# Designed miniproteins, single chains, continued (3): the designs that were tried, part 109

Each design is a single chain, and the fold is of that chain. pLDDT is the mean over its residues in the fold that is shown.

## One batch from the design tools (miniprotein)

Design m11778
Fold by ESMFold2-Fast:
Formats: C-alpha cells, structure tokens, sequence
Structure m11778 (fold): chain A 53 residues (1-53)
C-alpha cells in the first residue's frame, strides 16, 4: 500500500529504503503522484530517497 511505501521510505534501514525506491519505480505516474502528495509526512531520509527518483 502507499502507506507502507511511505513508512519504508522513512525507515532508517537502507535495505528497506531501496525496496521502497524500487516499488516507486514500478508504480504508475498517478500512484507516484499520490506518494508525492504524502511527502510532507516524510522524514529527511525519506525525502532524500524520493528525490533520488
């Protein structure tokens, strides 16, 4: 789910962040926009992972 994706992006575990990043790349543009709309809830680590897209 998008909730779990945001939680994984906020994880301090780099392996979970990598998994979340790969999941983001498999999403449609509309689904990625939904994650971006949740960006204010991301930690600095989560935002860095999202920017790596």
Amino acid sequence: SLEELVERLNSPDPAEQVRAFKELLSLTPEERQAVVDRAPRLTPEGKAALKAL
Scores: mean pLDDT 68

Design m11779
Fold by ESMFold2-Fast:
Structure m11779 (fold): chain A 59 residues (1-59)
Amino acid sequence: APQTIEVTLTGKDEAEARKKIENLIAMLESLGYTVLSVEAEITKVGDEYVAKVTITVER
């Protein structure tokens, strides 16, 4: 059955935040999950970029 994972990731710039999302997806796939959807909201907060990520996976 599909499951939802919610994670907050922080980066020094938007590119780093996006790269952390890509790394998380790769990790989930390596653990035997199929990634069905990814929703990400990236916002600048002070000197950091905060990514609120919702990933739907299936095993």
Scores: mean pLDDT 84

Design m11780
Fold by ESMFold2-Fast:
Structure m11780 (fold): chain A 100 residues (1-100)
Amino acid sequence: SSLDNIKESLEELIKELEELKKKNKNNPEVVKFLERFIELVKQAMKDPLDEKVIEQLKEFIKEIDKKLEEEKDPEAKEVLNWLRGQAINLLKFLEDLKEK
C-alpha cells in the first residue's frame, strides 16, 4: 500500500539520521536536533494524518532557523541546513498526503 511505502521511506530516513548522530557525536546540540527529528519521523510513521505532527514540524523548522543564526561552526551549519531541508520535505509530504 502507499502507506507501507511511506513507512519504509521514513524507516530509511531514521537510519540516515542515526548515522549522522554517530558522525556528529562531538556536537551535542546538533545531536539533540537530530534526535528531535527522529522522534517527529517516528510520530509521522505512527499517524501520518495527525495534524499535531505538522504543527510540531513547523515549530522544529523555526528552532533550526534560530540555531542557524547563532551557529559559528561550518560543519554544524551544513548538518543543520540539511536537516532543515529534510524537515521541510517531510512537512510538504504530510500536507500533500492530507489533501490527497
Scores: mean pLDDT 85

Design m11781
Fold by ESMFold2-Fast:
Structure m11781 (fold): chain A 105 residues (1-105)
Amino acid sequence: DKKRELLLVSVSLSVVKAWLTARLLKKKGDKSPSSETAIKSFDTGGESAFESAKEIARENGDERALELVERAEDLYKNGGSAKEWQELIDEIDRLLAELEAQLLA
């Protein structure tokens, strides 16, 4: 049933968003231990985490989720401005809100 697929996409995007948020806070000069821990955890497993999230998006047919994960992977590998990180976080937030509405319906 669709609810399991929506939940898996939502969880994978939430993990990607948490990582992007931690990276953005670090770029803005935030030195909180939680931000540093999140960055370190994602750096250790980032490649497999992005691959898993892309696979979940592909299996669910969620082209928008796939695009957002691919953009996150590009920012991870090639870097980007704080503005690009924030714009991606905002787009992930919009998709997460849509997925949550579908899960609660």
Scores: mean pLDDT 76

Design m11782
Fold by ESMFold2-Fast:
Structure m11782 (fold): chain A 63 residues (1-63)
Amino acid sequence: MAKEFVESKKEKIKEQVKKGVDPSDIADQVADEALAQGFSFEEAYEAAKLAKKYAEEVKKKLE
């Protein structure tokens, strides 16, 4: 499911935020990875939304 997929990517997302990658760009990468694994467009979009939210939360905590 989309949520479990994003959970498995949290460390990678955190690393990208620390390197200054925008949350929107991170979300696009997560969507591409989900589609590559055979997720539907709806599931890939949901994964992208969850990844963006997490990336924004990480960015806020990093100052």
Scores: mean pLDDT 82

Design m11783
Fold by ESMFold2-Fast:
Structure m11783 (fold): chain A 87 residues (1-87)
Amino acid sequence: MSEREQVQLWTAAKLLAVAVVTATLLDDETAEREIRISTRAALELIEQISDEKLREEAREVLLKALEEAERLRPSLREVTEEAKERL
């Protein structure tokens, strides 16, 4: 995998992490669904990153997004904790 492909996967995973945070603007049921879908998709992209450092950085960004989502909407804690266990 080229450096460009690694960066593209990392960027896509980062955009999905942003989607996790922005899901907090929605109702709880929709937010829970979006967080589950975005986390699963981000993890699938992260697993494709062959560079260990970029892969770990992508995981850290996703973790911070989940922590921020929980901080903004404590009602989402159960789904954010479930997602963190998959990291």
Scores: mean pLDDT 85

Design m11784
Fold by ESMFold2-Fast:
Structure m11784 (fold): chain A 68 residues (1-68)
Amino acid sequence: TEEAQRAAERAAAGAAANGDEEGAKYGSLHSRNKVSGEEGRRAAEEGARAAASGDKEAMTRYNKLAAE
């Protein structure tokens, strides 16, 4: 959904701002691929929350899950 894609974009931006280049890359790929399905939506939302908290490891982890 548009909301989930927006969350993925936020996760990518947050990861980049925190110096997590890997997380930023995966977040961008996920948002471009049209987030669909419950798993993709949840992973994008988790990534966005991790970005807000500044947890770099969590950002990378959830962005990778969303890309799967």
Scores: mean pLDDT 63

Design m11785
Fold by ESMFold2-Fast:
Structure m11785 (fold): chain A 60 residues (1-60)
Amino acid sequence: GRNPLTVTISLEEFSEAAGGRALSVEEVREALDRAREAGRVLSYEVDEEAGTATFTLVAP
């Protein structure tokens, strides 16, 4: 792979990035699933206990 980028962000930060509305864990998973299907994300994981989402993508 070409230096895949792994990103971990809080679910709160993810929600703020979506225009300041609160997103559920399911909405975050749905967004990451769409990104994976589009080939933008290689893999993702949502940690509800930590309140974080981690995903790996090919950096531009």
Scores: mean pLDDT 72

Design m11786
Fold by ESMFold2-Fast:
Structure m11786 (fold): chain A 70 residues (1-70)
Amino acid sequence: SKERVERLIEELRRLYREKAEELEKKGDVKGATLTLFRMIAIETEGLLMIRRNDPDVEERLRREIERVRE
């Protein structure tokens, strides 16, 4: 559902922000910047998939959540 997808996007935002902050603490400013750009790119992709009624949107976002956690 759209509500589930919106919750997955919010979860991804939190995970990306945490990852970017961790990278900044390590002095990896480039890594933090790229992480935030990826956050924007994935969120945009997810929103476009919702707009197009793409059935793969939840799988795509769950896959990204797993990727960020690694």
Scores: mean pLDDT 84

Design m11787
Fold by ESMFold2-Fast:
Structure m11787 (fold): chain A 71 residues (1-71)
Amino acid sequence: MFTAADVAAILRENGVEVRPGTIADILTGRIPPVGNVRKAVLAIQRALGLEEDGIADRELREALSAALAAS
């Protein structure tokens, strides 16, 4: 089961500070996928079986939304 808590754990493991709205800000592109955020995006893409390009694009948003809805 893939949950918001799993996403938050991946962010923290990659040195990204998690605050209310951080996941949504990354998914909408408000927080740019650079440095530690890029590493976290790559780890999330790997967990979802997506191409590891480090970009928080529409494909990542749709796949993560579907995975979270299935949880």
Scores: mean pLDDT 74

Design m11788
Fold by ESMFold2-Fast:
Structure m11788 (fold): chain A 61 residues (1-61)
Amino acid sequence: QDDHVQQLRQQGQQDMINALNNATSVDQGADALTQLGVDPDTARRWSTQYFQGADPEQLVA
């Protein structure tokens, strides 16, 4: 399957995972995700869950 939208989603997910792995705080993670195009509410939720021990791949999938 060569769906361009699917390829962009996979690249975006990898960038989001990298942003969370590089974040040192919930606010930093949420800000980085928002800059990558994630809705601010979702970004805050994902960053919070990541710092509570959630798998970033599971969050951004």
Scores: mean pLDDT 76

Design m11789
Fold by ESMFold2-Fast:
Structure m11789 (fold): chain A 121 residues (1-121)
Amino acid sequence: SKEYLQQLAKYLEQAAESVKNAAKYVQDSKTDRERSLGKAMAETFAALGLAKAALNLAKKTPKKDEVEKLLEEAIASLEKAIDHLVASKTDPDKSAKEALKELEEAYRKLKEAYELAKKEL
C-alpha cells in the first residue's frame, strides 16, 4: 500500500542519515578517538535497526525484490562496518578506513533503495 511505501521511504532516509553521521564520527576519530568511535558505533547500530525495519516493510510491498536486495546488501555492509569499528580499538588507521568504505557502500545502497521506493509513490 501507499502508506507502507511512505513509511519504507522514511526509514530508508533516516537510515541513510545515520550512516552519514557514523561516517562523520569515524573521520572525527582522528582527533577524539574514543568518544567519536562510540558515536560512530551508536549511529551505525541505529542505521542497522532502521534498515532491518525497512526490509520488513519492503517484504509487504507488491514490487519488493530490488528494494529487498539493496537493503540486504546495505545491512551486510553495516554489519561489516561494525566489525571494523570494533577492530579499530587495536588497529585504528586500517580499520577506520575499512569502516568508512563499508559505511559509504551502505549509504549508496540505502539512497538507491529510497529512490526506488519514492518512484512507486
Scores: mean pLDDT 84

Design m11790
Fold by ESMFold2-Fast:
Structure m11790 (fold): chain A 76 residues (1-76)
Amino acid sequence: MTLEEATAKIRSFDDFVAAAEEFRKQGRYEDAATLLAMGVELARALDRLDEAARLQKRLDELLTEHGLSRPTITPL
């Protein structure tokens, strides 16, 4: 599954989590981090700060576990 295919499946903030989990299972940690970062930026743009915090926590856990830096995402 490509990153574009994963984003096409997104209908809710939980879908970002599910798509990121699928990439993580495939060892695609950078793609998983990108999806979570996109979800955080979308939640902030929609003033859904509770969802932004939830997605940010999952992103931080993934980045810490795999020694990754935050993906550069343009704000939505």
Scores: mean pLDDT 76

Design m11791
Fold by ESMFold2-Fast:
Order: C-alpha cells, then sequence, then structure tokens
Structure m11791 (fold): chain A 64 residues (1-64)
C-alpha cells in the first residue's frame, strides 16, 4: 500500500512537473486517452514505452 502509493505519487509528480503549463498537460492527457481508447476498441496492447507513459497519466488522474 504505502510503497505503491509513493510510486504513484512520484509518477504523477514527474508527469506534472515536466510539463510547461496546464494547457499542455491537458492536451497530452487527452491525446493519450484517445490512444488508449483506440487500443481498447481494436483489442490491441500499447508498446512498453507507451504503456509506461499511460501509467504515469493514470497515476496523475487517480491523484486528482
Amino acid sequence: SGKEEQEKKKLAEEFKSNLPNEKVAENVIEGMKVREELYKRYGRKPGPAEQKFLERVKAYEELK
């Protein structure tokens, strides 16, 4: 629990802190959600790098 919560917070913070502003963050999140929906619709799995990025986006969204 604690260790995984710290990992999620770290991922969310890294995602948020590396973006120049909220508008860019919103656009990035929206784009990744569209890609995730595309993969779900076509029954495909994202690549390793994209999956890690989606995990960061999900961590950020969960901590809202």
Scores: mean pLDDT 73

Design m11792
Fold by ESMFold2-Fast:
Structure m11792 (fold): chain A 83 residues (1-83)
Amino acid sequence: MKKIEELVKQGEEYLKQGDAKKARDLYLQAIDIAKKEGADPTTIARLHVLLGKALAEEGDKEAMLKELGHAIRYVGDAVDKEL
């Protein structure tokens, strides 16, 4: 959790500075760690949304849409089962 949070914070700082490529690399690392540690689907979905934002800043619409699709799939099952 703490390592994922640190990577997210660094990625947000790079994205704010206009370095979307560095932000993307940090978010990809966070997703890899989250999957290896068995993080909640909601946490993984949030990371895919952040990756999509970085990809949008780079102009990669196709990759952005794929990441947003992953985020929706991770959240959808949990929400449907809850309610």
Scores: mean pLDDT 78

Design m11793
Fold by ESMFold2-Fast:
Structure m11793 (fold): chain A 67 residues (1-67)
Amino acid sequence: SALYEEIKALLVEAGMEEETAERLARALVDAVNRGDSVAAQAGVAEIGELAGEEVAKRVEALIKRAM
């Protein structure tokens, strides 16, 4: 999906390992598709811990556009 590719690209550009970026992007897209806001927020928080709050905010903005 477009959301998966955008999140993955953003995380890889931020210096995240490709396998980790793929795992987090997939989990986040799956949470959004299920309407699971708690899981989506947990995914954004994990991204903030691994890649920083600026990257987490950019991912959160992408999710809000998809909702």
Scores: mean pLDDT 85

Design m11794
Fold by ESMFold2-Fast:
Structure m11794 (fold): chain A 91 residues (1-91)
Amino acid sequence: DYKNEGNERFNNGDYYGAIDAYQEAIKLDPNNAEYWNNIGVALESIGQIAGALFAYNEAYKLDPSNDTYKKNAARALDYLAKGITKVDRPE
């Protein structure tokens, strides 16, 4: 249930709590690409762009057919190159 808990915390703006829940999910299933992508999104929301890039790359390595994970990694890399530390995202 850590994924559902992480998603709920993220939607409520509790990004640090979401990261904690997703990290627990990754400990139980480290090969689940969705959990890595979700932690990347939460890290990006708090300006941890380098950490987000790492997480998105792990998601992409686990599921290279998922174009969303590839695009998220590319976006995080672009933000890091431009010195962007926080992303304005709806929700």
Scores: mean pLDDT 80

Design m11795
Fold by ESMFold2-Fast:
Structure m11795 (fold): chain A 78 residues (1-78)
Amino acid sequence: SLLIVEEVEKPYLYAYFQQKDELRRAIEEAIDAVNELYKKNSPLLPKAIELVREGAEAALNGDWEKALELFQEAVSLV
């Protein structure tokens, strides 16, 4: 029945939206990290830009876990 389908599907929909929110925060933090490295004239700036680009590509391919790891690695360079 429609009610049973809604009860089963709701947990998956909430998990999916939560993953998108985590990805959004990770992207924002990675962009902030790139900006901080730029302000500091850090030699790690090119590596941070590469990690953000690779993370964006992973996200576009639906690989959320890889995207999160790459964005977090970029943040770690600050």
Scores: mean pLDDT 75

Design m11796
Fold by ESMFold2-Fast:
Structure m11796 (fold): chain A 67 residues (1-67)
Amino acid sequence: MIDETEVAIALIEIARAIALNDVKKGRGQEALDFLRRIADLVIQRFPSEEVRKAAEDAIAEVEKAIS
């Protein structure tokens, strides 16, 4: 059994990890733009409250890491 919501959240979490690694390399704006683009695509395909919350939390963490 595949939980599509859990898979969508996992995609957001992988994108978050990639973005945070790029922030450490001084690529904060590019990392944030990448994460926002992936989040938009995932939310469009899997529009659930849990997915939107995961995306919002991921974006907020990357924004704080840049600041």
Scores: mean pLDDT 85

Design m11797
Fold by ESMFold2-Fast:
Structure m11797 (fold): chain A 95 residues (1-95)
Amino acid sequence: KEEALKRFEEALERIEKSDKSFLEKMAEVMKKNEKESEEALLKFADELLEKAKSKKLEELKKKLEEALKNKDWLKAAEELVKLLQEYARVIAEKV
């Protein structure tokens, strides 16, 4: 449980530090699993939105959905990072 949270925080920090190279790697993974990635990422975004009801999260989910539909994998990776950052912010404010 705590190990999973620590890995999540480390992943967000790596995204912020590695910028383009990490986003490109995420985009490549999404492209390899196109159908599964679209379904899984949208479901994941829905779960985050249910736990952290934020207007910005709704806007980020919509941008992620649009990027996935357009098969813009780099844009989808960017929007996913922003969604995770907003989720972390909202959860931190509740604690």
Scores: mean pLDDT 72

Design m11798
Fold by ESMFold2-Fast:
Structure m11798 (fold): chain A 94 residues (1-94)
Amino acid sequence: MIEELAEKLKKLADEYEKLAQRFRDVAEHGTPEEVRAAAREVADLYAQKDPTVAQAIRDGAESSVEVARAILRGAADEFETLAQKLKELADSLK
């Protein structure tokens, strides 16, 4: 059970690292269309936790590509932090 939890935490951390890397790459190198699409994906991820924040992300991304890029950078930083915490937690479970 504890070993199974550690494995699940590591898999989730890997998924968050991949999301963070993808959002960061799109923020730096994506076209306006790709940036807006990725920002809407970030909004969808937040919609389950806070629909108001999700709507604000969608509205901001639609109004400005620069705002959409900032949203993607913020999301990437947040997912990187979550991934690191999950890895540390998994490593604490021997």
Scores: mean pLDDT 82

Design m11799
Fold by ESMFold2-Fast:
Structure m11799 (fold): chain A 68 residues (1-68)
Amino acid sequence: SMDEERRSRFEGLKLVIKMADEAVDKGLLSKEQGEQIVQDVAQYAQDNKLTDPEEIKKLAEKLIEEAV
């Protein structure tokens, strides 16, 4: 259902926020870079109807690696 898809996507985005925060805390990213990655991942997940938290996490990992 749409509600289950939204919940699953939200769980993935919660992981992305934690990953970005950890990268900022480690000095790998600026706060602004971390916020941008969260926004870009959230937008891409919504536009492409990604619901798997693992796929959303992998996208965030790739964007963090590219920014570092």
Scores: mean pLDDT 84

Design m11800
Fold by ESMFold2-Fast:
Structure m11800 (fold): chain A 58 residues (1-58)
Amino acid sequence: MLKKEDKKVLEAQEKLKKEGYNVKVDGIKDKNFYAAVAEHQKKNGLEVDGVADEKVLK
C-alpha cells in the first residue's frame, strides 16, 4: 500500500549485486546503479548505454 517498488529495478539491482557490483537492492536508480549497469555491460561485451534491461538481467 504505502510502499511503491519497481520490480524490474529490484531484479536488475539483485543481478548486479550478485555479479559483485556495489549497488543497493532498494528499487532506487541512483548514480551507483547506472555506473554498475554500464560497467557490467562493458565487462560482458554489451553495448554501453546504461540501460538495465534483459541484457543485464540475464
Scores: mean pLDDT 68

Design m11801
Fold by ESMFold2-Fast:
Structure m11801 (fold): chain A 106 residues (1-106)
Amino acid sequence: SEQEELLERAKKLVDELAKETNEEEMEKLKKEVLELIEQIEDLEALKELFLHVIKVLLKETNEYAIEKLKEIAKAIIEKLRELGASDLEIGILEGLLHMALAVRKI
């Protein structure tokens, strides 16, 4: 489906951002991921993308990349809220992001 193609493209860009060392390219990759998030309307696809971002974030050591991944994760949560995800689901995802960032001290 188109939603599955958008999800796979977003995941690849997130992985590319994690491998990048140039801050200007990281910002560009973040913006491209944010544009894809705006096009994803499937709640399960957005939740899958969020979990992928958390997985990548937990392995990241570059402070700038961590900040860009944090911004992407927050954008996914906001999109999920806009699409009618439950307060319980949003709370769980916000908790996961908070724990991932706490482990990173960010």
Scores: mean pLDDT 89

Design m11802
Fold by ESMFold2-Fast:
Structure m11802 (fold): chain A 84 residues (1-84)
Amino acid sequence: MAEEAIREAERRMVEMGLSPEEAREMAERMLEEAIRLTGDEELAAELVLRYVEGLELAAAGDLERAEELGREMERRIKEAQKAR
């Protein structure tokens, strides 16, 4: 899951205008942070893709949906932290 999530996040961020190098570094950092916050690699991979989805929505001007995704991710992270 982790490498698949990094590859997918990289691909989508490059489509948004980041360089492949910037996209990969950002995806790897997001995954590392999400693993640190949740302790769950599968959930962390999902959160990386959700974060990229939020960036895509914000770039498209759909700020309301981007904010909704942000709130869902925050809730999910807090739930994972409480379960540890």
Scores: mean pLDDT 81

Design m11803
Fold by ESMFold2-Fast:
Structure m11803 (fold): chain A 74 residues (1-74)
Amino acid sequence: SLEEEAEKLLEEMKKELERMVKEKVPIDEASKRFSEIAKKIGEIAKKSGNEEFAKKVEDEAVRLYVEAMDKLNA
């Protein structure tokens, strides 16, 4: 399902952000990578037709990004 596909991408995003933090990837590079993943998640969530699900997935993606950027700035 589209929900399962979005959930899988969210898991991949989480792992990618953790990797970027561990490797101390430059913030501009990390931001670009986040934008690419977030765009894909948003497109899939929109296609699902479930607005509540789309909002939850997008909110979670933003939270993961904020946590990663905070760690990279520390």
Scores: mean pLDDT 80

Design m11804
Fold by ESMFold2-Fast:
Structure m11804 (fold): chain A 72 residues (1-72)
Amino acid sequence: KEELLKELEEYIREGKEVPKELAKELGRIYLLSEEEIQEAARRVRETGESIEEVLEELREAPVRELAEAVLK
């Protein structure tokens, strides 16, 4: 788990594209989609937040909040 997070952090730090296989494996661990993992990586690049914290936040976000954000 932590080793995969470290790999993801390296890709973010180097500005490299996150491999789909890495995103898929992390998605299985955090119960997120590949696209949600890619979104987490993008958010970390913008904010400098911990990737682990961003992944936990995305997992906690209710479907209702996402629907309301789109409706606005």
Scores: mean pLDDT 70

Design m11805
Fold by ESMFold2-Fast:
Structure m11805 (fold): chain A 65 residues (1-65)
Amino acid sequence: SPADREAALREIAKSIESFGAFKAEIKDGKLTITELKEASVSKYSAVRILGAEASFLGAEVEFKK
């Protein structure tokens, strides 16, 4: 459902922010991921995978530095 999709997108955003180097914001079906400080290679890889999951759920995904 749309509500389940929105809940999944919010959980993805929380997961991205839990790494402590990124801000994740959801607005109007768009997920914006902002790098706040340099992260490890493993954290970048995890964020890219989570971004791909959000895109698969139909969100537009934008990466910012």
Scores: mean pLDDT 83

Design m11806
Fold by ESMFold2-Fast:
Structure m11806 (fold): chain A 80 residues (1-80)
Amino acid sequence: SELEELERELAELGEKLKAAAEAGDVAAAEEAGARLLEATRRAMALLVREGKLSEEEAAAGVAHTQALVDALIAEAKAAA
């Protein structure tokens, strides 16, 4: 299903972002973070369409992922 594909993509991108942050690879962290945010927006939009989340809950989920991405990019910059 589309959700299962997105869940797999989110897991893979999360691991790539974490690895890039630990390695101090800012460019890789920024790329993985941007892709993770896009996949999160798609997953949240799907869950709203399916009636499983409100638009406010979906927006909160995206905001949470944005904060995580920003923190890991900052970690990559500090490690570089």
Scores: mean pLDDT 87

Design m11807
Fold by ESMFold2-Fast:
Structure m11807 (fold): chain A 69 residues (1-69)
Amino acid sequence: SEAEKIVDEGLKKVEEYARQGNLDEARKIAEDTAEKLLELGEVTEQQAANIYTALMLRAVGVQVEKELL
């Protein structure tokens, strides 16, 4: 589905920027991803907000993983 493609692209970009230590850009990508999902009209506002939160948690997780041996 189109929504799945938007989420997959957003996740890939969020992880890429998080690995670079660029959490500000990762956040912007997460915001853009949620906005695109809302514009698509296939998800609720709550679902888009939940996806934003999940992407931000993944960005933090990538940073934590980099510090674990």
Scores: mean pLDDT 83

Design m11808
Fold by ESMFold2-Fast:
Structure m11808 (fold): chain A 94 residues (1-94)
Amino acid sequence: SAQEMVERGRQMMRWFQQQSQTIYQMSDDQQRTMFTQMRQTMSQDQLMQFIYYTYRFLSQTDSDRARRFLDIGIDVFSDDPIIVGGLNYMRQQH
């Protein structure tokens, strides 16, 4: 139902917010390891959704740390033009 979809969306947004707080405490090397592991377990769509919402929550806390998160992602995914293009677009909008 629409109500179930809305509630599921709220739970997912809360999860992304919690993930952004965890990532905020991570070193650059820990973030690189995380991205490398996510690449092995997530589809491109899942990965892009994760990065997009995590970036949005990070930018509300610390815009410099959020930009660094995207820069690390761009470096880790440098061989994937679709991901790199999406992350560069996110960086330019904020």
Scores: mean pLDDT 86

Design m11809
Fold by ESMFold2-Fast:
Structure m11809 (fold): chain A 94 residues (1-94)
Amino acid sequence: APVMFEKAEIVVTRIDENGKLIHEHEVLYNVSEEEVLKRAEELGKKAFPNGTLSARLEGRLVIDGVERRIVVLSYVDENGKQVGTVAVEGYEKP
């Protein structure tokens, strides 16, 4: 059975042309984990068109008794320098 999220937050973190840290947020409701991860990959390709996925971190985090599924996609440029991340925080349906 697919894992369903009641809420999922996607945060793209990148550095602009002036070296400023930029955060872009998207929130999805009542979506499957597969749909959220597909959207995260689409956002990563848009934010880092010349970037390559270098690492994928997966886990679970509990804050104030609330469990969240965490996925972080890390991107590097052609020289292997980190250019940014796409982070997913999913709230699973019980």
Scores: mean pLDDT 84

Design m11810
Fold by ESMFold2-Fast:
Structure m11810 (fold): chain A 55 residues (1-55)
Amino acid sequence: PKIEVEFLDNGEVVIKAEGAKVTLTFGKSKETKVLEGEATLSKEEVEDVESTEVK
């Protein structure tokens, strides 16, 4: 998986990158979501994004 962006019609956006994952959820739909909220970053990412020094 390199970089994959999926736009769901229920207002969900799933962005997947090599070693990083970001899921954006706007206005919960009606099904069980992987993440509850608006945005969440995976702690299992690579040091490039996870290090926080890229902030």
Scores: mean pLDDT 52

Design m11811
Fold by ESMFold2-Fast:
Structure m11811 (fold): chain A 62 residues (1-62)
Amino acid sequence: SMEEIEEELNKANQEIQRVAAETSRQMGTLSPEEQAKLRAETMKRVMEIQEEKDKRIKEIKE
């Protein structure tokens, strides 16, 4: 249903926002090298959240 899809989208967006906020908070205390590493880790986490969201939406549609 559209409602279930909307819930999964909202959940993923909230998780991504939390991850981004955590990363931003830490960035100010890190060296440039550590910042680059943290950005790469954050991108991987965001991609994993998006992939899980897409999988759950597919399950709802099938």
Scores: mean pLDDT 84

Design m11812
Fold by ESMFold2-Fast:
Structure m11812 (fold): chain A 52 residues (1-52)
Amino acid sequence: SGLKTRLIGIYRNIADGSFNLADQLEKLGGSQEDVDEARDLGREYLEKAEEI
């Protein structure tokens, strides 16, 4: 319960960080592959949070 709540928070924070990374990479003219990878990571961790 308490540990599950903390894990959900951690996964959501990872997702937010990954989406922010994708946005920064896009602004800096990074590769579409890197941008897509960061967005996929964000979505993956949101799904992990929802499964708990």
Scores: mean pLDDT 88

Design m11813
Fold by ESMFold2-Fast:
Structure m11813 (fold): chain A 85 residues (1-85)
Amino acid sequence: AEELRRWAEERAEELRAMILGGRDLREVAEALLEALRELEERTERLIRENPERAEEIRRAGEESRELLLSSTEEALRERRARLAA
């Protein structure tokens, strides 16, 4: 669970840096989709390795997905605001 959250935080920071750095929205979308795909694979792997903790791991996966989506949305809003200033 902790490892999954840390991984998601690092990916969220990378996505934020891409967005605020002015990367093309297509590249941002591709990076987000890749991060979400890896998150799902990591979550399923951890559940297979730790079936007794499946509910905790699924919850961490959902929280991590929300973090990636919310962080991306916030960074895109910040980028848009900076361009309008």
Scores: mean pLDDT 84

